# Ledger of designs, part 64: designed miniproteins, single chains, continued (4)

Each design is a single chain, and the fold is of that chain. pLDDT is the mean over its residues in the fold that is shown.

## One batch from the design tools (miniprotein)

Design m14201
Fold by ESMFold2-Fast:
Parts: structure tokens; sequence; C-alpha cells
Structure m14201 (fold): chain A 86 residues (1-86)
């Protein structure tokens, strides 16, 4: 609730990086997403890290149009990182 603006700022930085690097690979996107989620955890805690992971997955699926196989791989990677941090 209260930290929606803080999560949004980190998410905006992620989206800006994606726009500035239009030729990025899926592996680069995945690594950057994991880093963003970790940074959100370190700064704001687990709930904000979860919210950011959800925002990134929705962005990848609905804005970037990644195939279901890549969305599944990204979801697995982000869930494993969240489990490690919890």
Amino acid sequence: REGVEEVRRIFEEFMKWVKENPDLSFEELKERAIEAVRRAFERYGLQYARDLATAILNYAKYVLGLPDSEIEELKKALNEELRRLA
C-alpha cells in the first residue's frame, strides 16, 4: 500500500533500461530482473520484492510479448530468488 511509489520507481528504472537496450537477450533481461528484485528486497523488504517480481512478469508477458516458455522460465527464476531471500 504505502510503498507502491517506491516499487514503482524501481520498476520504472527497469523499464527505462529495457527501452534503452532494445536488442537485449532474454538471458540479460532475466539477470536484470533478478537483480532488480534483489535490490527491492535489500531496500524495502520481501513484500516489495514480491510486488516488483509480479510487475516485471506482467510487463514481460503483456508489454514485451515474450513467449509462454520464457515467461515460465522467468517466473521460476524470480520465485527461486524470492524463496532464497525469504
Scores: mean pLDDT 82

Design m14202
Fold by ESMFold2-Fast:
Structure m14202 (fold): chain A 76 residues (1-76)
Amino acid sequence: MSPAEQALLRLVFELVEQGRRAVSRRALVRRIAEDSGVSQATASRTLDRAIARGDLAEDADGRVRPAARESGKPAS
């Protein structure tokens, strides 16, 4: 996965952490394109890959949610 894809995923997770439980795919694509300087087509493709990998989930209405991540278990 490219550094740009990782950055885009982190932005999506941070937006959700800031009080959004699900975000419109179109809104995410626009925000990511602006923040990363990529085209909306590239941002959409990056989201599609994240969904295919199971990092994100998209519902029938085109709303995107981050998949639940397991917290790292702290080792003593």
Scores: mean pLDDT 68

Design m14203
Fold by ESMFold2-Fast:
Structure m14203 (fold): chain A 82 residues (1-82)
Amino acid sequence: GPPDQELLDKVQEEIEKAAERGKKELVDTLLKLAEEFEKKGLYALAGILYLNASEILEDDKEKKEELEKKAEELYEKDIALR
């Protein structure tokens, strides 16, 4: 399949594993994967991971808003490269 699909499958597996270890580790895992994908130029996938992290951080409005803004900027970068 396309590389994007295999990366999405890996992300889902990492999210599931992190959920078993707790909320903080899940957020840390999502942010690390997002940074890795951003560094690889996979902006849409990185944006999805930042949004997933923001959803888990609903109790921290400031961090949630920061991550949502980061995801939006990455989606705009992805669209601009198409």
Scores: mean pLDDT 78

Design m14204
Fold by ESMFold2-Fast:
Structure m14204 (fold): chain A 74 residues (1-74)
Amino acid sequence: LTGEQQAKVARVANAVLRAAEGDISLEEAKETLKQAGLEDLIPEVERAIERARQGGDPFLLANEVAKKAAEKLA
């Protein structure tokens, strides 16, 4: 990944983590993905947030989305 692509992955991972922890809304996380050009991953983010609400680990769920973002940009 380029430095710019790595920065986008980091921004997406942080947004998903914060949304999963309840620090920001799902809509704010979706906006971050749209700004990064990763709107195709919005369904994955919605699943991650729902799994976090059901007691899933926010850090692991954010990391799973980050891996998919990296694959999408590669």
Scores: mean pLDDT 80

Design m14205
Fold by ESMFold2-Fast:
Structure m14205 (fold): chain A 84 residues (1-84)
Amino acid sequence: AKEKIKEALKLIQKAALNSKGLSATQSTAIVLRTIGLELDLDTGDLKKIAEEGKKLAQEILKKDPNNEDAKKALELLQEALKEL
C-alpha cells in the first residue's frame, strides 16, 4: 500500500505540472499538497493520505480528463485503499 501511495503522489505532482486547464497557481498548490502528503507517509494514516491523494488526482482530472499521469495515480490509490 505505502509504495503504491508514494508512486501515485509522484504521478500527481507530474500531472499537476503537465496538465492542461490548470493555472500555474493551481498546479503549484497541488504539488505542495502532494509533497505534504509524501512527508506524512512515514508517520501518518496511510488510508487518510490515500484518500487525500485520490481527491487531488480527481481535481486534476476535472480540468484535464485525459491526463494519463492523473489516471494512473487514481488507479494506484484505489488499489492501495483496497489493501488498507
Scores: mean pLDDT 82

Design m14206
Fold by ESMFold2-Fast:
Structure m14206 (fold): chain A 65 residues (1-65)
Amino acid sequence: EKKKEFEELAEEQTARAVEAMKKEGLEGANAAIGEAVEAFEKLGASKEEIEKALKRIGEAVEAAA
């Protein structure tokens, strides 16, 4: 199911970006966010879905900073 796959991917990419922020700082977090966008696009996520996921990732990264 595409919706479930997107939610699982968003959760995974959020955790990955937070881990990158903790280990490598802003540079690592930005690289992880770029990879997340590519992964969402490959899954066929809409622009709106990607924007919502990026907001969620950004908030989690800021909380980890």
Scores: mean pLDDT 80

Design m14207
Fold by ESMFold2-Fast:
Structure m14207 (fold): chain A 88 residues (1-88)
Amino acid sequence: MKIIGLTKIVQGGSTSFLAKQVGDEITGLFSSSLSDKKTITDEVKYYLEDPNVVKKNGNDLDGGQMYQLAQQSAQTGQPVLIYQTTLE
């Protein structure tokens, strides 16, 4: 399993955000340019090692389902890490 994205959305690796940071900001994050991929990578690593972080395979989710997960994460305060597998 390879983590190539964070909570909310992974679309060919183009979006990577922690669900705890989104909710109502989900649309704004799509239009934002992220200048520091290192910071995002460090956060992903931290969340990957946290057993309390919910992990979901993005290949099984559409954009609406990812949005739902991001909203639920924002409401509960529990981060959700969305990943994609390169091999089935």
Scores: mean pLDDT 46

Design m14208
Fold by ESMFold2-Fast:
Structure m14208 (fold): chain A 76 residues (1-76)
Amino acid sequence: MNSEIEKMLQKLEEIREEGEKILSKEELEHMKELIERMKELLKESEQTGDIKKFIHAQMLLLSMSGEVIVARRRKE
């Protein structure tokens, strides 16, 4: 569980760094809100053992990754 959370946080940091290079200021502001929500879900999942919160955090990570891919394609 802890190692899986660490892997998700590492992927989140990679997405954040990529997003800062390619996203607009408005898109970055939205992404920062999603990042904070994901961090809260991971913290609650670790504290309570609620697997549904962990799955929700994974879905947010996937959504943010998709937004970065779309932004990258727009700049091609």
Scores: mean pLDDT 80

Design m14209
Fold by ESMFold2-Fast:
Structure m14209 (fold): chain A 73 residues (1-73)
Amino acid sequence: SYPKYSKEEMEEIYDRVLQIRRDLALEVNASPEPLPSQDEFDEALDRRIEEELGLSMEEVGEILRELNKLEKE
């Protein structure tokens, strides 16, 4: 088991990551500004995830890897 989070807490973090991605994509598509590159979008997404969750992208990646292991078992 992951030392900081339960399976349910990790699933909530994953769902929040997906929601942040959807929200950013909607904001970008609704904006009159030119569409960002994939790299610019990914950088903005990573920053927003870190700001809203209070976690580094390294920690988020660890949580997602642990969830993937639990789903396979």
Scores: mean pLDDT 77

Design m14210
Fold by ESMFold2-Fast:
Structure m14210 (fold): chain A 73 residues (1-73)
Amino acid sequence: SPRDVLIKAADILLKKGELGWAKRIYETPDLDRAGSTLLFAKAAGILSDSEYYEITTTESVSASTVEAVKSAL
């Protein structure tokens, strides 16, 4: 789902220490804006090509990933 993509993006960014980017993505209600933010993060070198691919191809996230992101943000 679109929300699973955002949760996966926040999880990867949190693991990289990018709390500000993770929070911005997680709290974005506009999915088109979130997509633009992910592209900008990739262009800025915050996300690698492989991380961007993993995020954009996410169909679902584990319950443990959801809880980890919620507890951190």
Scores: mean pLDDT 79

Design m14211
Fold by ESMFold2-Fast:
Structure m14211 (fold): chain A 80 residues (1-80)
Amino acid sequence: SPLDVALKWLDEQYKKAIDKSKDPEVIETLKKIYNKFKEELRKNADDPLKRQEILLKATEVFKAAAENKSPEELEKIYKS
């Protein structure tokens, strides 16, 4: 299903982000945000536009994590 594809992609991107991060606080923040994205995808399984918005937001958070942004900056991107 499109939801299963999105969840698999999110899991793969999350694992890559934590593998690159050595900061325990960044890793913990990413775990919390990742779990929120999974819940949001499941709640919006039948809404393709909302799923696209969630995946775009996830892309920005994981990109910022790869650029060694702070936990506060990651949370700010998530909340935007």
Scores: mean pLDDT 85

Design m14212
Fold by ESMFold2-Fast:
Structure m14212 (fold): chain A 95 residues (1-95)
Amino acid sequence: MDYTDEEKVELAEIELKDLKERFNQIKKDYDAGKISKEEAKENLELQIFRIQALIDYLNDLLAKSTDPEVQSRIQKVIDEANKLLEELKKEIEKL
């Protein structure tokens, strides 16, 4: 809304950390038999949706940013988000 580009990047970094922690928790809960295969798949698909939305948002922010430091931080989050997306897709294939 009235966030600076730096604040938007900071929020994106926090969201990426949450997404990584949720992915690890879903795997742990499934391996421990706490959730069903179907529940695990649904939760992983939701994380894929969230990470794709984050990547799209950050690509738009990167295109509009003029600050090289902010651009560098955005690119790092995009790179880490793409890596997480590939790990999520591989985990769904194993279910």
Scores: mean pLDDT 87

Design m14213
Fold by ESMFold2-Fast:
Structure m14213 (fold): chain A 85 residues (1-85)
Amino acid sequence: EDDEIVERARKRAEELAKQYKEATGFDREVIEGVALLFAAVTVVSAKNAGRPDLARRELEAMAEAFEKEGVTELAQWFRDLADRV
C-alpha cells in the first residue's frame, strides 16, 4: 500500500512538472502553488497519521520526478521539506 501511495505522489509531480514547463507568468505560479499545496497536504496528513516516514518518501518521490523533468527549483524545495519532516 505505501509503495502505491508513493507512486501516486511521483506521477502527480510528473504531471505538474510537464504543465509547469509549458506555462509562463501567472499560469506557472498557479501550477507552483498547486505543487506546494500537495506538499502541505502530504505533511499534514502524515503528522495526523503518525507517519512522517511515509511523508518523507512521498516528498522524495515528488522531488525526483521534478528533477527528472528538469524543474530543479521545485525538486530542491521538496527535498528540503522532506529533510525537515
Scores: mean pLDDT 84

Design m14214
Fold by ESMFold2-Fast:
Structure m14214 (fold): chain A 90 residues (1-90)
Amino acid sequence: MIPDLSENKPEEAVKAMRKAAEMLKNKEIPSEEEIRELAKKAGALGYLILLAKLGYEDARKKLKEVYGFTDEQIEKAIEILEESLKKLKE
């Protein structure tokens, strides 16, 4: 479950995050299995997002340079990831 940042391809992590965002936007309730799959694919990206939330400027820089995120997308990704992780703890 611990992600390796060098293992996950940016495009796959971004796709997982966008799928989670689309499901939440459409008021769809993802199953726990779907949340786990999205978390696995976005795990490495998720660590960078969490580090950026904690104030690590280098993580925010990597999100912009490697994953092509905007500041708004980073903030939305933080919200989506936290909601997904909260559901997994149920």
Scores: mean pLDDT 61

Design m14215
Fold by ESMFold2-Fast:
Structure m14215 (fold): chain A 71 residues (1-71)
Amino acid sequence: MLTLSTPGQAGSTAVVSAVQDGRLVILKEEDMTSDQTVTGTASDAQAAGALGVSVSAAKGSKTIVQETRSL
């Protein structure tokens, strides 16, 4: 199991995604009402088969944080 965390900011949207069976799967999407950390967890199957797991936070059209991790 792989856990990714991103700092969220009020008014942003945080998205955690993984690749499973060659397709992008959204693991968690949260609209931020406060400055809190958003944590998304990929299952062992998603983590073992993933080409990468990404976490992003965006406000409007602006990306605040983006991380991509290969296993």
Scores: mean pLDDT 57

Design m14216
Fold by ESMFold2-Fast:
Structure m14216 (fold): chain A 83 residues (1-83)
Amino acid sequence: AAPESAEVEITYSNGDKSILKVVKKVGELPTITVEREGIPDQTATTELQLRAIAHDLGISLEELKKLTAKELAEKLKEAVESR
C-alpha cells in the first residue's frame, strides 16, 4: 500500500503554533516533521527518535507502528496541547 500522510496544526500553551506532518504505512515507523515559521524544520525518522516520541506519548513503539498517519498526528496534537 502507498504511504498515508496527515497534517495537523499544534497550538502550544504560550499561543505559538506549528504544523505537524506524519507520513507512514500501517505497521511501519513514521516520518514526523514539525514546521514552524522562523525555525528550521525538525524531522524524526530514526528508531531512536521515534522510541523517545512513543515514550513521551505513554505508548510502546509497537503501538505507535499500529496507528494510521492520521491517528498518530491527532494523538501527538492532543498530547502537546493537553499538558
Scores: mean pLDDT 77

Design m14217
Fold by ESMFold2-Fast:
Structure m14217 (fold): chain A 79 residues (1-79)
Amino acid sequence: SGRERLIRALEGQIAELDASEPTPRNQELREQLERMLEAVRAGDAEKAGEEMYRLAREVLGLSDEEARAAAEHVRRLVS
């Protein structure tokens, strides 16, 4: 399912960050990805979308429009 693929992708990204230099940016990204992964595992599409929006805005520096599009995509994968 889309949710199972998303879980695998998030777990892989967290593992890659854990193997990388422990920078403040990597720590912030890891914490955001961990919150998103928890919501996805719980099947909470709304929470997963909210966490994606925060990641996109706070860590990735995306616009509100881009962050909303990413959040909606994640909601569809989890629902």
Scores: mean pLDDT 86

Design m14218
Fold by ESMFold2-Fast:
Structure m14218 (fold): chain A 70 residues (1-70)
Amino acid sequence: SEGVRQAVEALASSKNPAFSAEGLARLARGLGRDDLAKRMEEAAQLAKQGNIDEATKIVQEVAEELLKLA
């Protein structure tokens, strides 16, 4: 769906990786991808620890996987 693609792109482009991770986890759950939601929990934890680069990398990887499902 084009709408799902646009939502993923908007969430992945956010400057707040914790916000991106939470939004993408919700989308992943709706698509039956609990594995991706779990990766987003990891990204949120990394962001809270100040590991922003690693958190952003995981957000981008999950966004790419979700775009393949759109």
Scores: mean pLDDT 79

Design m14219
Fold by ESMFold2-Fast:
Structure m14219 (fold): chain A 65 residues (1-65)
Amino acid sequence: MEYSEAMRALAVLLDLELQGLIEIKREGDTIIVTAKGATPAQKEEARKAAETVGKFTGMKVKFYE
């Protein structure tokens, strides 16, 4: 995966977290994303972005609503 794609995905996740729509936590080899008041469209955007970061870093991704 291209570095620029991973950076765009990180920017999306950071923007959603700054808006209070998601929380991001790292536990070992896993990225945990928790949705807080996000719309279905925003949850899907966060999920895709987290998967992109996971593929680039080799980390597992877990998504909670």
Scores: mean pLDDT 79

Design m14220
Fold by ESMFold2-Fast:
Order: C-alpha cells, then structure tokens, then sequence
Structure m14220 (fold): chain A 68 residues (1-68)
C-alpha cells in the first residue's frame, strides 16, 4: 500500500533528525517526488525537486538550531 504524503514527510523528518545515511534520505525524497507527481502529473519534475530540496533545507536548518 502506498504511503500517504504525511507519512513520507514524517519519515523524512525522522531520517534527517536521526542522521540517516544520505542514500536513505534521497530514497525518501524520491518517494515524495513520485507521490506528488502521481497526484499532480502536470507539474514539472524540476519544480517538484526544487520544492522538496527547499523543504529539506528548512528542516536541516531547524534541526541544527534545535541541536545547538
């Protein structure tokens, strides 16, 4: 059964917080991109990837601030 977007975002947050391997983080990002494209097939892939990268950067910055 395909995970929900909320489940994928939660998994991404947990992976980033727990400093999971970059390969695992990239796999989760790919699942998020696939989920978005399945719901919004008319969106350009580069726009989806850029949005996910912005979200990840925001999470990394927030986690770094919390860890300090």
Amino acid sequence: MEPSLNELLTRLYQALRDQAPEAEIEAIKEEIAAHILRKRPDMPREKVDASIDTFVAGLRASLAAQAA
Scores: mean pLDDT 80

Design m14221
Fold by ESMFold2-Fast:
Structure m14221 (fold): chain A 65 residues (1-65)
Amino acid sequence: SIFSKMKELSKAKPELVQEYLKKDEELGILTLKAAVLKQLDDPEVQQQIQTLEQELQQLEQELLA
């Protein structure tokens, strides 16, 4: 996975790694908060989660390139 390469990526692309970790943390917090508040079925929450997942996928592609 990307996390197994994180040490090498942090040396080669430190700014992209920092952005990835920031977005990953944001997704984790949003998902946990939505689960606790029982808002996982909320369309606005689902859209925000989907947007963060797409951003993480783009950052992962840039990191692995």
Scores: mean pLDDT 82

Design m14222
Fold by ESMFold2-Fast:
Structure m14222 (fold): chain A 94 residues (1-94)
Amino acid sequence: SLEDLVKKTFEGTDIEIKKIEVISKSTVKVLIKKEGLNPEKVKEIQEKVKDLPAGVKILSGEEIGGSDEEAEITIGGSREQIEEALKKIKELLS
C-alpha cells in the first residue's frame, strides 16, 4: 500500500510520521515532524522537488496551522514516481 511505502521510506530516520492519508490509488498525503525543520527549509525542499515526475506539494507547519517543525507533503503519480519523490524528500530532509 502507499501507507506501507511511506512508512518504509522514513524507517530508521529522525523524521516522525504523524499522519498518513491515502487520498486515492495514486495520491498520498503525509504529515511529518522533524526537529530543526522550519518554514524556510520546507520552501527550499519544495523548490528542489518541483521538477520531479510526481506532483509534489509541501506545506510548512505555518501554512497548515501546525508547528514550525511540521510539514504536510502531498504526492501524486505512479507508484514508481511516488517512491522516487519520497526518497528525494528523505534525502533533502537529512
Scores: mean pLDDT 86

Design m14223
Fold by ESMFold2-Fast:
Structure m14223 (fold): chain A 90 residues (1-90)
Amino acid sequence: SEAVERLRAAIDEALATGDSTPITEALVEVAARLSDEELRAAARALAPYLAAAAREAGLAEGLSDEELTRLAEAAVLGALELARAVAAAA
């Protein structure tokens, strides 16, 4: 839950400032500390939030809410897995 709240705060800050740095820092910090199961849980928890944001931004035309949420979950999971791999390689 704290990981999800941290990532939501970073997304909100990045959207407000146009700077991706808060998202990058939060992803590396969160992903480095989470297990595979916790990463999947975080992705599932964040998916409805990102799906709603994409809908409001007009980026989800022609997609059902179920399809959009599934795509958002996959995108968040991929970002977290990439961030963990980058943190491990650094």
Scores: mean pLDDT 78

Design m14224
Fold by ESMFold2-Fast:
Structure m14224 (fold): chain A 88 residues (1-88)
Amino acid sequence: MTVVERKATVDLDKLIELLKEKNPELAKAIETGETLETEVTLEDGSVVRLTVKVERTADSVKITIEAEVTFPDGRVERAVLTEELTNS
């Protein structure tokens, strides 16, 4: 399992407004704290399952993306990306 964490200091209100224009579902999840799940089958027959979890506080938004890739030969790989955006 591979874990990548990033922290960025940004204007949270401006970021939320930008995300509403680019990805309304993600922006709504950030506001409500909902978890989003999606599944994509790649051209090589690999299945990618993505889980996006959003945790919001007064001063920060933490977005965790978990990816599970099942290869055609039955191998499974997992990756977790966590990005924390702090109001400055």
Scores: mean pLDDT 63

Design m14225
Fold by ESMFold2-Fast:
Structure m14225 (fold): chain A 68 residues (1-68)
Amino acid sequence: VSHAAATATVEGTGGASLAIGNAGGTPVDIRPTGSNLVAQGAAEDDEEAHRAAKAALESGAHTGSTVY
């Protein structure tokens, strides 16, 4: 049977901020966890959900530097 939905979670480091994005039609929820950020994407494909979450964190949909 076909998978109805998938979620993927990617964590990163950055500023403490909250943002909700939509990458390529895939909703992404970004939240702070202490000094880290966690992005969770949702899609029919687990790999696509993971890519959306990672892209949101890397695109700067959060406060903080992308390098250090």
Scores: mean pLDDT 50

Design m14226
Fold by ESMFold2-Fast:
Structure m14226 (fold): chain A 80 residues (1-80)
Amino acid sequence: SAEEAALAALEAAYQAYLQALKDGSPNIKEAAQALADAIVAFLSTFPDSTLLDSEGFGRDEWLGLLVYLQDKYGLPEVEL
């Protein structure tokens, strides 16, 4: 489904961020912005989604991660 495909894309962005963090990438802020954008896109398109990823990550976990990324990397705040 479109929702499952969008969740898979969000999971890929999260894995890319985790890899950048693990590698000590100088582009970590760019990876964090890409992940934040993916979270906003998913939650805005599917606001009532109850889908969990393979690790049990749902809407509340993605929202918590978004707030963390915005605070840690000084990203623009987006309210959902």
Scores: mean pLDDT 81

Design m14227
Fold by ESMFold2-Fast:
Structure m14227 (fold): chain A 94 residues (1-94)
Amino acid sequence: SITTLEEAKAYLHTAVYNAALRAGLSAETARAYADNVVSYVVKAVGNNLVNLITTQDEKYGGVLLMSIVLAGVDLNLPQDKIDSVRVHTMLELA
């Protein structure tokens, strides 16, 4: 189970990275996407990320979805690619 912030960050990073690859992004872009999503989520919730992931809190879903949108916009990705990363990230975390 996830017990530390570093484990929570790694779990989220892997999920977003795999989702971005499934969305058809290159490995380089997928890594940048995952790095940026983790950065946005940690800035929003800090150490509470462990609790939000382990309890499947509704607040986590909202923060995660917003972070995926912001990270995708920062990378100048089209909306259809951002939507694909969003869908695949939710599937990776199910």
Scores: mean pLDDT 86

Design m14228
Fold by ESMFold2-Fast:
Structure m14228 (fold): chain A 61 residues (1-61)
Amino acid sequence: MSPKEIVEKIYAAKNAEEMTEIAGEAIGEYSVEEGKKLAKATGLLISGKINAEEAAEIVEE
């Protein structure tokens, strides 16, 4: 599953607990660099500062 697909799945989650669970499972499958981007995007999504499209741009660099 691509980092973009994971970010879309995180955005579709109903609460921060589900978002954190999805992100934690995904981070272990990516490189340290990709994991850092995913963690940053996830934190911004949980805080409500960005939407799924903006989060995908962070991860797709």
Scores: mean pLDDT 73

Design m14229
Fold by ESMFold2-Fast:
Structure m14229 (fold): chain A 116 residues (1-116)
Amino acid sequence: SAARAARLAAIAAQTAVSQRFAAWEADAEVQEEVERLMKEKGLSRPAALVLWTLRRAAAEPVLDADSRRALILGAIYEAGASLEEVRKALEVAVEEGWLSREEAEEILETYEAALA
């Protein structure tokens, strides 16, 4: 059925995001970059992981807007970031030019709504 196909596609997409995030967490080079962001930007580990994901998503020109948003939101959930940690990471991403202020506001509003 169409409903079953849609559920399987959603599960596959969520699994792909989680697997990609887990692979990044296991990557020593990614962990070194995350630790660098923590030290240089004064961020917690969850905030630094969100920031690293924002930078990575901005560098992926083949991702459409919906896929990029799903990757970012999935990484925020997997990192266990608080709303304040997400806000700090988004502000740094805007300052670095990896994300527009409008895109940052949209991500923050989406995440805040999901927590309600």
Scores: mean pLDDT 72

Design m14230
Fold by ESMFold2-Fast:
Structure m14230 (fold): chain A 95 residues (1-95)
Amino acid sequence: MSSLYSTMSTLVVAVLDILRAHPAQRELALEDALAEFHRLFPDLSEELKAEFEAFLRRAAAGSGVITGEDLLAAAREAGFSDEEIARLRAELEAR
C-alpha cells in the first residue's frame, strides 16, 4: 500500500504537470493519458500498470476525458490526505 501510494502520487503529479504544461489543454483524453503513462513508465509491472489504468479510468468516470478536478477527486478516493489534495490543487492552479 505505501509503495503503491508513493508510485500513484508520483504519477498523479506527472499527469498534473502535463496538464499545466499545455495551458490551452484543461482536460486530457483518457486514451492520451493512458498512452502517456505507458510511455513514461514502460518498465512498471503489469500489476502496477493495471492499478494506475484503473485510477485513470475512475478519474474519467466514463466521460472519456480527465480534468484536474477529476484527478484530485480520484486521488482523494485513493487515500490522499486533505493536505496533500490541497498541495496538488495549489500546484495545478499555479499555472
Scores: mean pLDDT 69

Design m14231
Fold by ESMFold2-Fast:
Structure m14231 (fold): chain A 55 residues (1-55)
Amino acid sequence: SRLEELKRMKEITQKNIEVAKQYQAEHGATESSQRFIDSGEKNKKILEEEIKKLE
């Protein structure tokens, strides 16, 4: 279902953010890594709102 697809997308997005944050902690913050994290957080919020509409 679309609800299950959105939940999987949110899970993947969260894991990608966590990996990027870990990389940033190990190698230092860059503009590209920060933009990736910021974009991921924004996308996660959009997915959460879409999930709420279907629940």
Scores: mean pLDDT 85

Design m14232
Fold by ESMFold2-Fast:
Structure m14232 (fold): chain A 98 residues (1-98)
Amino acid sequence: DEKALEEAIRLLAERGGKLSDLSEDTIEAWENALLTIINKGPPEELLKEAEKSSDPLVKQLLEGLAHALEMDPEAQEALAEELLERALRMAELVKKLS
């Protein structure tokens, strides 16, 4: 769900505006989830990454995305294209926090 992803990113920015406030496990789970979507991996991988996240917002988002991809597999291709730019921006932010 593109709207859910946009909302989650907005809420993460408002929650102190910093990825440094997230646990390392949560950041890793988010990065792996975005890579799974870009590589058109199975929804089960998103659920595994959700289990690693200690952040309820990120966990709910990943579970929601996994459910959406199970209902409409073709949506994953469109979502991957939209998320590529967002994933690159996220990776840049993670590098700045490293």
Scores: mean pLDDT 60

Design m14233
Fold by ESMFold2-Fast:
Structure m14233 (fold): chain A 95 residues (1-95)
Amino acid sequence: MLSTAEIQENLDKVMKLLAERKAEEMSKVLPHVPYDVLYQQQLFRVYYTVLDFLLKSSPEKREEGLKLLREAAEAYKKGDIDTAIRLLEEVLDMA
């Protein structure tokens, strides 16, 4: 089981990786837009969506989301990057 600090650190890395993957996908359809602009927009979208979810959700949905975020951090620590990203996307879909 990860410590709270390790969960926060690993979750931050998962959020950045999801933003990178989405920016890379968008770069293929918007090749004239600088990558840094696409990355920054996706990074803000991921962070704000998670924050909005945690602030605005019912206690029951918040608890479910926090569990998924913890599982995403643990998956990342184990090297299962695809599972970590999928779990984070599940939280974003709940928002």
Scores: mean pLDDT 83

Design m14234
Fold by ESMFold2-Fast:
Structure m14234 (fold): chain A 119 residues (1-119)
Amino acid sequence: SLKEVEELLAEAKAALEEGIKNNKLEEGLEKAEALLKKAHELVKTPEEQALLLKTLGEMQVKIIVELYKRGELSEAEALELLDRLEAGVARALERGLLTPEQAAELRALIAAARAEIAA
C-alpha cells in the first residue's frame, strides 16, 4: 500500500539522518538500504514508484554531501555524482516516472548541494 511504502521510506531517511548525526554513517546506510529494499518490494503503482525514486534522489544528495564533508569524495567526484543524479532526474521526468514538481524539488536539492560543495 502507499502508506506502507511511505512509512518504510520515512524510516529509511530517518536511519540515514541518525547515522550522520551519530557518526555511524555505514550503519545508517546499511539500515536505510534494507528499508529501501523492503519499500521496492512493495511498490506496485506509478505513484509509489515516483515516491521511491524521489526518496532515493533525496538520500543520494545527502550521502554525496556527507561523504564530501568526511573527505571520502573529492570536490570533483562529488560534483560529477551530482551531475549524474541531475541527468537521472531529467530522464525520469522525460519518462513520466517523476512529476514536474518532484523533479523540481530534487533539482533544488542538487543545486543547494552543488553550492555547498563548490564553496
Scores: mean pLDDT 89

Design m14235
Fold by ESMFold2-Fast:
Structure m14235 (fold): chain A 86 residues (1-86)
Amino acid sequence: VKILSLTVEKKKVNDSDQITATMTVSGAGTVVMEVTYDGQKQEVLGGFAKPGESVTATAIGNGETAKVKARVVKNGEVLDEKEYKE
């Protein structure tokens, strides 16, 4: 299973940053998003992904710098990982 695409949207909601990651996968698995804001890490469990379907995960943070790392997990194993880069 591989992450075929990862798109990240950042927008301001009530003076906080909202980070939404959308990914498409080649096989079945659970989507997990890790977001880092000024050294603080937050993991958000997304949905269950199916081949060719997109799944989203959303995190809220405060700060101007965010790093996003997305993973597909199945049976407790990380099958693929992709980092968002501009």
Scores: mean pLDDT 73

